# Designs tried in a protein design run: designed miniproteins, single chains, continued (3). Part 74

Each design is a single chain, and the fold is of that chain. pLDDT is the mean over its residues in the fold that is shown.

## One batch from the design tools (miniprotein)

Design m10564
Fold by ESMFold2-Fast:
Structure m10564 (fold): chain A 92 residues (1-92)
Amino acid sequence: MIEKLEKEAKELGKKITTTLESMNAPDSFIATVQMHIDIAINQIRQSKSIEEMREIIENLKETLKRWLKNPEISKEVEEFYKKAEEILEQAE
């Protein structure tokens, strides 16, 4: 489960990075996205329950959507959230 969530979070980071690079976003924006993804992965690794993992994923979704305010990135974040919820539901 944790390895699957980590993989999906890393794929989200790659997709957002590609989208930001295509828009000529500053390197600082790309670095901040990678930082938020890495923090979420570390929190998931340290989490003790499925409920804690769900909260971490929801917080990551809200943070990225609120901060970046881009429709394409919002779609990528929503697809990640859907896949993450499916992984968590299968583990319950």
Scores: mean pLDDT 81

Design m10565
Fold by ESMFold2-Fast:
Structure m10565 (fold): chain A 81 residues (1-81)
Amino acid sequence: SDREAARERIRRIAEENGAVKVLETSVRVPGGVPTKEEQEEFLKRIDSVLRRSVGLRIHHAEFVLDANGVLSFFLTVVPVP
């Protein structure tokens, strides 16, 4: 599945870049996929919380929409310098 392919891809990116954690979540989205701008704003908010709370930052992010309208997103996170 697209979600399983994304999970494997994210795992490899995490291993290659020394990510300390991989975050995965899913949400049903009425009205379709968030715009690129909405995705960037969402990631910016998560990155801010991670930097402030646990000293981590987002390294890479992927969004996958399945045929049932479930949006999954995957983040690799690394320490802040």
Scores: mean pLDDT 75

Design m10566
Fold by ESMFold2-Fast:
Structure m10566 (fold): chain A 84 residues (1-84)
Amino acid sequence: KKAEALEKLLELIEKEEELRKLPAEEARKLSEELKAETQEKIAFIQEVVAELLEEIEKELLEQGKTSEEAVKEAVEKELERLKE
């Protein structure tokens, strides 16, 4: 179940990255259309993997890494570990 939550988290990160590549008006439309689904996925992710995310943030803080990109990489590595 944690692997499913991490997969949904990566999907949200990837969608946000794709939105940044779109023209501002198209990005805004897609963001509004996906808002309800995005909020539901965030709530599910926080409920299922909050403890794991706290551990990842603690490790990244100890390493002195910037949060957003480092969190994405850490989540991807943890998801790969869980798939093994």
Scores: mean pLDDT 70

Design m10567
Fold by ESMFold2-Fast:
Structure m10567 (fold): chain A 81 residues (1-81)
Amino acid sequence: GAERGRELAERGIEDGKKGKELLEEGIKNNDLEKILKGIGLILRAIGDAFEANILGRKENDKEVQELGREAAKVAGGEIEP
């Protein structure tokens, strides 16, 4: 449902932002644990963003598709419209 796609997109945006913050902090402080955690969150965010976009396309929900693209951009990836 559209609700599932929205939930995935919202989680993807949050995880992408958190992951980028941890990655940048880890690089700045030479903290390998933070770097690895940041990368993990970014990868999960990208996966969630792609799933949200697929669900939005399947249900012809443009809002969910756009949220998925926004989540992907926050994580450093891109989804073609």
Scores: mean pLDDT 76

Design m10568
Fold by ESMFold2-Fast:
Structure m10568 (fold): chain A 69 residues (1-69)
Amino acid sequence: SKEEAIEALKKALEVLKSTDDEVIHRAALAEALKVAKEFPEVVELLRKAMASSDKEERIRLVEEALKKL
């Protein structure tokens, strides 16, 4: 649901802000992607975040994905 996708993205955003651990970032983004799979614009932004090596860009992309819900 949209509400579940919003919650998952907010959790991912919190994780991205709290750590620099690449494995933890990837796990959080992958979970958000699974929950948000029915929203193609959100999925596209999450895929871009997973492809990025920059923490700040990942945060920006997840924030942008939240605006699409």
Scores: mean pLDDT 86

Design m10569
Fold by ESMFold2-Fast:
Formats: sequence, C-alpha cells, structure tokens
Structure m10569 (fold): chain A 94 residues (1-94)
Amino acid sequence: LDAELELGVAQVALAVSLTTLKRPNADKESLEESARLLEKIVERLAPYLTPEQVDALRAAVDRVREFAENGDKEGAIEALQTALDILAEASARL
C-alpha cells in the first residue's frame, strides 16, 4: 500500500471519528476509542511522515487521552482536528 492511499484512509477514519464525537451522546468510551484509532494511525504512518509530524501526532494522542480521562469532549475534538490537519498537510506534499 502506498503512502498516498494510507494517508487517505487515515484521514477518512479520523473524519468519521470526529463526526461521531460531535454527536450529543458521545461518551468517554467514544473518546478513548478515538485515541486508540489515532495511535494506530501514527504507528502505521510513521515511516511516511517527518519526525516533526510524528512528534506532533504523538502529542495529539496524549492530549486526546488526557481529555478522555477528564471527560473533555471539546478538547479531544480539537486535538483530533489538529491530527487531521497534519495528515492533510502530509498528503498534500505527496
């Protein structure tokens, strides 16, 4: 699988996750699932990203986990949006 396709699939997955979290009934489990999804995306995409992008995505994973523990849905959404923006930038460079 090439980098362009991997980045595309990751962006769609995160966009779907963001849509789910914006629903009124999104709970702590939904937030924790989003953190796990982002972590797996970072692990899979690391070879195709710059060290700075990997570090920024790792920081986003940590922020989503922290916000999930505190029940801060808005903070988690912001962190996931930041991750999506990083992936979009990476895709644009291919």
Scores: mean pLDDT 81

Design m10570
Fold by ESMFold2-Fast:
Structure m10570 (fold): chain A 84 residues (1-84)
Amino acid sequence: SKTIYVPLSPEQQDLLVRAARGDEEAQRRVKAWLEELAKRHGVPVPDPDEMLRGIRLLLDGGYRVVGLEIDTETGEISLVVEPA
């Protein structure tokens, strides 16, 4: 399969929530984590600002981000969500 699922720990879920809501320290940590994740899976680093905007929209819609799906062919990272 060209898609890799990365489950998020509760700590990582909290970090994404704080970053999406404008915590600058959390945003720096998310950027570093995304760079490491991209390197580990051999995909381009996603735009963290675009990703955090998407996460904010999902949070405002009553969803929780529980995982990521990485398409190793396209380098696309998709958000996996559950109702909060």
Scores: mean pLDDT 84

Design m10571
Fold by ESMFold2-Fast:
Structure m10571 (fold): chain A 72 residues (1-72)
Amino acid sequence: SEEQREKLKELLRKYAFPDELINLSPEEAIQYLEEMLERIEKLFAEKGIEPDEQTRENLERVRKLIEELKKL
């Protein structure tokens, strides 16, 4: 939907993703976001850093967006 595209654009801008990613298929966007979450979680684990509440909320928001994209 148009609303999902706008949400994707806002997320891409927030994380400094290239504008070209806005033209990804839903499947490609999901894969990109899932790989991003894996990289972030791995970084925290490797550094022995526990994410704060705000970071956990941001990660949860991304997971919810992935679920919304899967419904497309």
Scores: mean pLDDT 69

Design m10572
Fold by ESMFold2-Fast:
Structure m10572 (fold): chain A 95 residues (1-95)
Amino acid sequence: MSVGEYYDRILGLLREARQNNDTKKYKAANNALKIINIMLSEDDPEEALKKMQPYLDEIAKLYNLSDEEVQEIKDRILNRDLLGLTRLLLEILER
C-alpha cells in the first residue's frame, strides 16, 4: 500500500467513527491525520515531532499505548519513514 492509500483508509475510519458516534476512534483518527499532515508540511523531523507531540499523546492515552509503542512511532517520525508511520497509525486505529 502507498502513503495515500493508508491516509485514505484513516480518513474513512474518521468518517465512519463520526457517523457511528464512536468518539474514541474519531479523536484518534483525527489526531493521526494531524500527525501525517504535520509530517508532510514540516521538513525538520525534530520540529515535526515537537508539533505532533500533543496529538501523539492523545492517541497513546486513548489506545493505552506502551512507552515502547510510542517510541516506535517517534522513531518512524525522526527517520522520515512516512510509509511506516502511516501504516503503524492505521494498525493502532484498527484495534
Scores: mean pLDDT 87

Design m10573
Fold by ESMFold2-Fast:
Structure m10573 (fold): chain A 86 residues (1-86)
Amino acid sequence: SDIEKKLREISKYLPKDVQEKVLKLLEEARKAREEGKLLEALDYLIKATRLILKSLETQKLPSDLILEATKIHFALVADRVEVELE
């Protein structure tokens, strides 16, 4: 998805160990989605986005990257609420 591509793009600015953790979370999200576990898939994407945000803030990286990751986080939380209400 476009969100997954953006998260991978942003993760390139992070330390290698954080990149590896993000990529693992994105793979778990894909697996959960393929198993029909939509809430679990969204939870993994939210975890990946939170890890990215924490790393970006800790390293004092450009605010535009933080804003992009924050937008993704709120979009995923909104999607999760919508799925849970169904």
Scores: mean pLDDT 81

Design m10574
Fold by ESMFold2-Fast:
Structure m10574 (fold): chain A 60 residues (1-60)
Amino acid sequence: SVEEIEQRADDILQQMEDNKDNQKLFDAAVDQFSQLLEDNSDIPQEVKEKFVKRLQKIIS
């Protein structure tokens, strides 16, 4: 479901935020996030925009 995909994305984004100073773990989380988006390419645009906004906040 979309809700399960959002939860998985939130968990991965949290891993990125928690590991901003650990390059290896950060890169692993980025790869997991990219794979999640590739595996779920048909998720609604509004959900994708929510993920992008959170990602931008983490990497800023």
Scores: mean pLDDT 80

Design m10575
Fold by ESMFold2-Fast:
Structure m10575 (fold): chain A 83 residues (1-83)
Amino acid sequence: MEEERRKRSQEVAREIGRKLLEITEIFADVVIEVAKEKGYDLSEAYEKFTDRDDIGVMLYRKFVEEGDEEAIEKINEKVKEKL
């Protein structure tokens, strides 16, 4: 039945969404921590963004763009420890 399939899809989507928000919060905190450890000046980021999640995503993009494999590996390890 199509209604039961829709309900299951919605329940799965909600559960995934909640877990993604939780993971995003942990991820942002870890990325900011690694950036601080590497001596990044975060003052400009804090002026530009009001949300820690936005700051985390911005900093992670920078690590990816710069090819900083060490930073990416540290983030991945710390996120795994907190999950």
Scores: mean pLDDT 72

Design m10576
Fold by ESMFold2-Fast:
Order: C-alpha cells, then structure tokens, then sequence
Structure m10576 (fold): chain A 80 residues (1-80)
C-alpha cells in the first residue's frame, strides 16, 4: 500500500516537473514571438490536449483518462 501511494506521488511529481518545463518552454517561445499571457496559456492548454489525443490514439481512452487525472493532480499541487 505505502509503496503504491509513493509510486503515484512520484508519477504526479514527475508530471509536475514536465509541466513546469513545458510552461518555461512556452514562456521563452511566447516572449520571442511577442505572445500575451493569454496566448501562452492557450498554447499550454493546446499542448495538453494534443498529448491526451496522442495517448488515446496509441493507448486508448482509459490511458487518456489516467493522463488527464494526473495532469489535474499535478496542476493542483503547482497551485498549492
């Protein structure tokens, strides 16, 4: 039980790090292209939708749902 909970925590933290890196990448590109904060947020959301669609196409709808749940958990932790 403890090991499984720690594995979930590692997955959420790893995805959180990937999301922070993606936000930094979009921030650098947005500044270079003159994007507004709203445009950068829209690009970030689009990248998440594209990844979810890719996962659904390759691994199925259950894997897509799992990915969306992990993204939501990671974003909640980044906001807290």
Amino acid sequence: MAAAAEEYEREVRELGRELVALMAEIGREGRRRGWSDEEMVARFEQRLRDEAARIRATEGPEAERRYRELVAAALRRLNG
Scores: mean pLDDT 83

Design m10577
Fold by ESMFold2-Fast:
Structure m10577 (fold): chain A 87 residues (1-87)
Amino acid sequence: GMKRLEEIARRVARETGISFETALEIIQLLANGDILGAVMKVLQAKRENPSFTLEHADYVVDEAVRGGIMSEEEAEEARKMLREALK
């Protein structure tokens, strides 16, 4: 439910330094299976926050998998898209 997504988003915001609002949007997109939308939001967060790294993006994906809102297969697709988009 929404409370679980908020808990994941709070951990993401704390560990990566992005806002809770942005973290929640990314986590909601992943929970809805919108991998492309989530990747686009992560890239926007990186552009707006120079301290946000690819390692932080990987952490977001790790938390989504650990939280059960994303499968390992969806996670591999998201990581591949993030690497390609950062070229």
Scores: mean pLDDT 84

Design m10578
Fold by ESMFold2-Fast:
Order: sequence, then C-alpha cells, then structure tokens
Structure m10578 (fold): chain A 75 residues (1-75)
Amino acid sequence: SSQIQQQMQLLQEAAELYQKAKEAIAAGDLETARKQIEGLEELAKQASTISPKLAAMIREAVEELREELEKAEKE
C-alpha cells in the first residue's frame, strides 16, 4: 500500500540523516550535525501524520543525537 511505501521512505530518510549527524559529530562538524538533527525533527513531524510509532522512534533518535552533540560541545 502507499502507506507502507511512505513509512519505508521516511524510515530510510531518517536512517540517512541519523548517520550523517553521527558522522558530523565524530568529525567535530557541529554545525552540520545541528542541521541534520533539525532535518530529523521535521521528518518526525511528517511521520506523526502517517505513523505515531515511527514519529516516536525518530524523536528518540533526535534526543540521542542532541545528548551526543551537547557532550561534544563541552569537550
């Protein structure tokens, strides 16, 4: 169904943004990391209209990345 295809696409986009954010944090590119995290937040809003479960998973990933970013900024 179109809903399954939309969920799969959102999941793939979330995974790509998550990976890019983690790579940027590891590289010390905090500006790029913030932009990728912002992208995930917008994706979570979109996911909320399709799958509350997927939106929750993306928001959890955002919280994880924000914590890693905060630690990187303090070190």
Scores: mean pLDDT 85

Design m10579
Fold by ESMFold2-Fast:
Structure m10579 (fold): chain A 78 residues (1-78)
Amino acid sequence: MQLVTIESEDGTKLTFSAEDTLGGLALEIAKKLGIELKPDTVILVNGKEVSPFTLLKELKVGDVIEIDGRKFTVVSIQ
């Protein structure tokens, strides 16, 4: 199974299935970091708005995911 690892601004690494969605990732990050997602929360990749149904396997190493102003960098895809 292909895995995607992201790194938060504090250096914490989180690993997800490449078949997971950006929306699923956003909800998991919100729970892990204790942040509240607003109903109108937008997910950005490299500063561009993307669908919450976008699969993590569509990302590349070095891509920056932004959720509610917080940044997470894709550090590996394996």
Scores: mean pLDDT 81

Design m10580
Fold by ESMFold2-Fast:
Structure m10580 (fold): chain A 87 residues (1-87)
Amino acid sequence: MDEEVEKAIKSFEEELELAKQMEKETAAEALKELNKQILGKAKSLSEENKKKLLEAMLRKFEELAKEGVVEAAKEVYEEIKKELKEL
């Protein structure tokens, strides 16, 4: 995996852990902004690296959606899943 993709995944995972500690409304806004950053980064990557990034993030949002942390996490999960199916 390219170092750039690994750094992006780690950065996004750290932002998700911070969002879990926030108040519900602040967490929802943070997750919406994070989703925009993830999809924006994916568009700048090769097809192979885009798939690696989206698969890693899908797993993290799947965990958050199962825990019911924020409703926005379920929405982000479905958007990432759709992007992966179109690759």
Scores: mean pLDDT 73

Design m10581
Fold by ESMFold2-Fast:
Structure m10581 (fold): chain A 92 residues (1-92)
Amino acid sequence: MKKILFLYDPKVPLFSWKVIDYLRERYEKLGVEVEITPVEINSVEEAKEAIDKYKPDLIVLMSNLPFPPIYKYAESLGIPLIELNFTFRVEN
């Protein structure tokens, strides 16, 4: 079973929860069992603590926090990290 840690900011749009379901379905189609653990983070330190606690095989990050220190920490542990950036504009 592959462990995926999904780190998110509490201001992340609702559709980001759909990303968790899509990732699970994609891995199931490849015959890979995955465990996706969503963790709310409010600081770089909380992100590092979550990485240390869960020791994931992959990190997915959706946050407005500074990503370079989080990337550097994941790299030091040999853990791949994917950043998801979404911008929605609602103007009529």
Scores: mean pLDDT 73

Design m10582
Fold by ESMFold2-Fast:
Structure m10582 (fold): chain A 100 residues (1-100)
Amino acid sequence: SEATVEDAYAKLKPLVEDLKHPDPEVRYNAADELQNMVLKLKEKAPELAKELVQKYGEEIIKPLVEALKDEDPNVRLAAAGALGELANINPELVLKALQE
């Protein structure tokens, strides 16, 4: 089945929202799963991954940049991993978010 960029973002959106959850285990799992989903999407459907980051990249990247400041070190490490996978797709957009 062919996935749309909207379908891909719909699966990531709850994880992006969970980056602000009061439970650090939920925030960690959200960041870790975001990294895994972005990596798999890039490997399985690289053009769809590029479209996703072009259209929804700011909505995904900005919460992950905030998670780099998380009180939990495991959340910070997982957020850095997710940002690394996003930077493999669009390094300029990730760099821009890190500067703001």
Scores: mean pLDDT 88

Design m10583
Fold by ESMFold2-Fast:
Structure m10583 (fold): chain A 59 residues (1-59)
Amino acid sequence: MEEAVKRVKEAAEKLGILDRLTPEQIEALARAMEIHGVDPETLVRAAANGLETRAELAA
């Protein structure tokens, strides 16, 4: 789990969205990565798209 969380944080940092993800969201993405074997960059990109959609609906 700890390594999965670290990889998700690194992917979020690389994509410039680490500050947009809550610790709870990072942990959920890490769990999904371990369970499904999906790469952290793909999961972080999916989460970023979800955040953008929510921001647009809130605006």
Scores: mean pLDDT 71

Design m10584
Fold by ESMFold2-Fast:
Structure m10584 (fold): chain A 77 residues (1-77)
Amino acid sequence: MLKDKVSKKDITGEYIKDDAGPEVYHVEDAAKTPNPYSYDTYLEYKGEVYSNESHGKKMKGKNLGVLALEEAVESVV
């Protein structure tokens, strides 16, 4: 059972894991999800589980898609 990194709650919604392709590619796909603001949209990127809600303290003023894209850009550059 996958658990959120910050809240430690069970993740029962949609989950995207970067384990089959390039790390930044999965992050870009996650940014286009229909529910980037909810706990139902998760991704594992650089060993961390990302959700807009669970990263509220780190993502103040940003959504999951924006944070994920910024991380991808910093990793590629």
Scores: mean pLDDT 42

Design m10585
Fold by ESMFold2-Fast:
Structure m10585 (fold): chain A 81 residues (1-81)
Amino acid sequence: SMEEEIELLRKAFELLREKAKSIEEFAEGAYTVATLHASEHLDADTHRAFAARLREVRDELIRTGDVEAGIERVLALFREA
């Protein structure tokens, strides 16, 4: 289900948060994981728009350092897809 996929992504992001040595490393890693997941589950046109929104969240996360807000924004994007 969508909620099970969201929970799996949340756990992946929490693990990445624990392992990352910087906010930039976390943001790039989270973007990579989210983009890979989107590419496997969304059609090409939806994936392109989605990847653009993920880049915006990545850039905001690097700028603000707010990991929790970044995680919730990525998960909200997947709920909307």
Scores: mean pLDDT 82

Design m10586
Fold by ESMFold2-Fast:
Structure m10586 (fold): chain A 80 residues (1-80)
Amino acid sequence: IEIPELEIDESASMEELLDRFVAVAQEALAAVTDPAVRAELRRLLGETLDRFAAAKTKEEAIAVLREAAERMRELLREAS
């Protein structure tokens, strides 16, 4: 299983950063066949969207996306 790469461009808009993260998460969901790992990825995506929406600064939002990307890599590694 391939671990999707999330490249965070700090010069990009908040909308572009979120769109890129969602695209990477959807690609990960499409690659994973294990229903338990898929459920955890969907839960992670939901939690990340909520935390991103609650972020008061761009720096805070970027930290949320980076943390989510690391957790996603761990889940995908377990699915291998």
Scores: mean pLDDT 76

Design m10587
Fold by ESMFold2-Fast:
Structure m10587 (fold): chain A 70 residues (1-70)
Amino acid sequence: SQEELQKTQIIALKAGVLRLKEMKEKGEDPEFIEARKKYLIDKARSLINQTTDPELKAELEKILKEAEEI
């Protein structure tokens, strides 16, 4: 279902943010980090616009904030 797909994308997005934080701490190329950060932010914003569930929307907004703080 569309809802199940959205939940799967949220899980993937959380994993993406965690991996990007780890990569930054390991000294990966700053240009690469910035490009991946932009990708995650754009993806989070897209999912927020598609989500009508208030709990999932709040979780996505939290993920967006965490991505922006990288």
Scores: mean pLDDT 85

Design m10588
Fold by ESMFold2-Fast:
Structure m10588 (fold): chain A 61 residues (1-61)
Amino acid sequence: SDLDKKIAQLQMLKLMFQIVADTERWLGERIPEKQDEYNAVAEHYEEYAKKLDEEIKKLQA
């Protein structure tokens, strides 16, 4: 169904944002001079992933 497809797409997007956030955190550890910048980007994507999780739960209700 179109709803099932939408949920699958949102789940994939959430996973992608989680991977970006994790990678940015790792880069911050590797490049200490830019750690605050990398952590800020990671926090941004973590917040997006959280919002996507909320939307997925609403669609599954």
Scores: mean pLDDT 90

Design m10589
Fold by ESMFold2-Fast:
Structure m10589 (fold): chain A 57 residues (1-57)
Amino acid sequence: MDYEKIKKAIEDAAGGKVEEIEFPTGGTYLVAVNDEGSRKLLEEIRKTVEEAKARLA
């Protein structure tokens, strides 16, 4: 899989920054962040993932 190309394509299509989130059950998601609401939501998701990792680790 051409991960770098996929990330770049999402950034270009979304017109904003792309952030990477790794899930504690495996897998990684790329999230487009192009406004303050999206940024806050991403930060909350990231916090939830880290809390879940701490519980499962």
Scores: mean pLDDT 65

Design m10590
Fold by ESMFold2-Fast:
Structure m10590 (fold): chain A 114 residues (1-114)
Amino acid sequence: LKGKKVAVVSASQETADELAAKFREEGATVHPVVAKDDSPESLKAALDEALAQGPDVIVLHTDAETALELIPRIEEAVKRGVEVIVYLGPSGDPEIDKKAVEELKKAGAKVIPL
């Protein structure tokens, strides 16, 4: 991600900081956007804030169930030419986890299962 503007979206300050440090070491300019909580509503607001900054790449950290609620926002970002990378935590249901991976890939996102 060298030379790219990366927005890191997470409900976890710790995870946002870790991912931001990783991508900064790769030569990216990183803007962490920490959601108020891990609800779909808060992560949707954080994604909207991240998109408003005009990033080249959005890195989203969320669980599989919440990711499914964010598909329309992810599709919108991809249609705008933004690369979306999803660090996907398990929901606790393997069928939901599988569905989330499939739907995120259909939306044009790269998925990294946690």
Scores: mean pLDDT 84

Design m10591
Fold by ESMFold2-Fast:
Structure m10591 (fold): chain A 87 residues (1-87)
Amino acid sequence: VEERLEEARSKPLDEAARELARLAAEEELAGRHELAERLGKEAFELTKQGGSAEALYEGGAEGYIAASEGELKEEVARALEEARRAR
């Protein structure tokens, strides 16, 4: 997860916020709630630096909804895959 986190941090603020929100969702699904909270906070801090609040909402909402309802787990996995493809 640290490798993906480094990749997210190397991206433009908007994309970084979205990717960190998606990573937070993945950690939540894995049962690592503390790390998920920290990644979510980091994504939020990026929006204060000029990142898109909509990007944060889209990534975070998709991930946390999937963690809560379970039916969007595949969508969270696909979002992470898309993030890895965007360099």
Scores: mean pLDDT 64

Design m10592
Fold by ESMFold2-Fast:
Structure m10592 (fold): chain A 109 residues (1-109)
Amino acid sequence: MEKIEEILKKFKKELGEMMENGEDIDKIKELVLKTLLEITRILYEEKGKYSEEEIEKILEELKKEFEELWNQPHTTFEDIFDALKEKFKDNEEVNEAIEILEESANKGI
């Protein structure tokens, strides 16, 4: 999981810089989504069970669901993550990726 640790380190640095600079919430959303997709891809690749086509299909579905939830009024990142965990409840890799990202964000508070 060295690759995931490097992704989280970069994510924390970029998120911190964005928050310090008062960056637009939509830019923060793009960073969060990009990081979630990168972690999910690595978890699938590490399992060694999935074709590239299967991985790309799940990442595109995850991206679509995230974007649809983000476009709803009064949706927070916590609401998005909770809704994604429910939609992908039978998908261990997606749920693990969300938990990794949430834990990384929470340890910075």
Scores: mean pLDDT 81

Design m10593
Fold by ESMFold2-Fast:
Structure m10593 (fold): chain A 60 residues (1-60)
Amino acid sequence: SKSLNYFDKSANTIKSTFLAEGVPSDKIDAVVNKYRTRLLNGEHPLLVSLALSRDLAMLK
């Protein structure tokens, strides 16, 4: 779907940034996969993306 495509692109960009900042890949992937599953279950793409960004920020 278009929403999943946009999510994956955004998640990849954020992951690259957080990896460069020293966040472990497995922790990033766990958070990304959690929200990707919520998006697949029909949750609103914007709300999922905002929640993803917030939770990823808490890993720092």
Scores: mean pLDDT 80

Design m10594
Fold by ESMFold2-Fast:
Structure m10594 (fold): chain A 61 residues (1-61)
Amino acid sequence: SAAARAAAEARAGELGQQAMDWIKPFLEEHKEEYDNADEDGLVALSQKLAAHYQAERARAA
């Protein structure tokens, strides 16, 4: 849902600008998936987002 995407973006903002810069492209790329996702889809998207965030963090190290 749009609310789930907004919640993910808000949480990224809490982690700081760098986290937002990493997460924002993922949210934009997967916007339609977030808007159309059921509960199982949102869990899968959360797992993908976490993997993306960890990959970006590893690249920045």
Scores: mean pLDDT 76

Design m10595
Fold by ESMFold2-Fast:
Structure m10595 (fold): chain A 94 residues (1-94)
Amino acid sequence: SLKERWQKLVEKAKKIYEENKDLLTEEDIKEAEEVAKELVEVFKTNDDELILDVLDKLEIVLETGDDKTKAFWGYVVLKAAELMKEEEELRKYL
């Protein structure tokens, strides 16, 4: 299910971010927070094909990126998951 794929991605992102977070600058964190808001808007579309395409791309980046890239996108995923908790319509993915 889409919920199960997202939950697995969040757990993977958490591990990657904790291992590599010291590589991110304050500017990287601010940029990642804005990207996380964009990811939340993708979930709000309720377009399963669009959401799955984005999840596939995030999975590839978290598997193949360098440590700094992995830390950045790991933080994007974690921040998006945090923001999604405040959105009633998105609780179905949590």
Scores: mean pLDDT 87

Design m10596
Fold by ESMFold2-Fast:
Structure m10596 (fold): chain A 55 residues (1-55)
Amino acid sequence: GSIIDEIKKLVNENLSSDPLVVLNKIKSLLESYGISINANTPLELADKIMDFLSS
């Protein structure tokens, strides 16, 4: 779907960036589509994003 394509594009455009910066950009992208992800750690944020992509 288009949101997965946007996430792939974001990752590819930010290959030289800190992984935490990339994760936060993905979170912001998901929030712009009305998808709320709440996480207390970078690992939890990554896990929740992966769960969403698997759904």
Scores: mean pLDDT 76

Design m10597
Fold by ESMFold2-Fast:
Structure m10597 (fold): chain A 71 residues (1-71)
Amino acid sequence: SIDLLNKSKDISKKNGNTKSSDYSQKSIDYLKKGDNKKAIDYSEKSMDESMQNGDVESAILSGKAAQQIKS
């Protein structure tokens, strides 16, 4: 999940989507703290922001991360 979120973060940042990148970073931070519920929430927020900005690749990666954390 952290690898997917890092890739999503980097792509979003490269595309100028700072909000989606920030949400991916927050998801990573919460995963490292063991707060899976907040990690899922921020991963899904990153997905939504990426979709709104047309960044389909970042959205897919953040969405997959959320699904893996739920498993």
Scores: mean pLDDT 85

Design m10598
Fold by ESMFold2-Fast:
Structure m10598 (fold): chain A 97 residues (1-97)
Amino acid sequence: SMVKELIEKAKEKIREIIANEPSFEEQIEKIVELFRETFEELKRKGVKPEEILKALEELKEFAVELVRKTWGEPAAEKLRKRLEELIKEIEEELKKE
């Protein structure tokens, strides 16, 4: 599946961000940017809105769990909130089409 391949690639990029970026605040910003880029790529490839949202939800849970293991629960909740806000914005954008 093209969607599965794109999400696995995004997961590897998240691992690289967490391994290589020493600033937690910069890790959050880079992860948020990667989510937006992943959305634009899925949209460009004609993936259905419901499949995009499901894929981003999977990527969110992966990122939050990885941050929880690295930085602890408060950091994980901060990232979850940022990604939930972004996914809601994306859902609203998709509803306009």
Scores: mean pLDDT 88

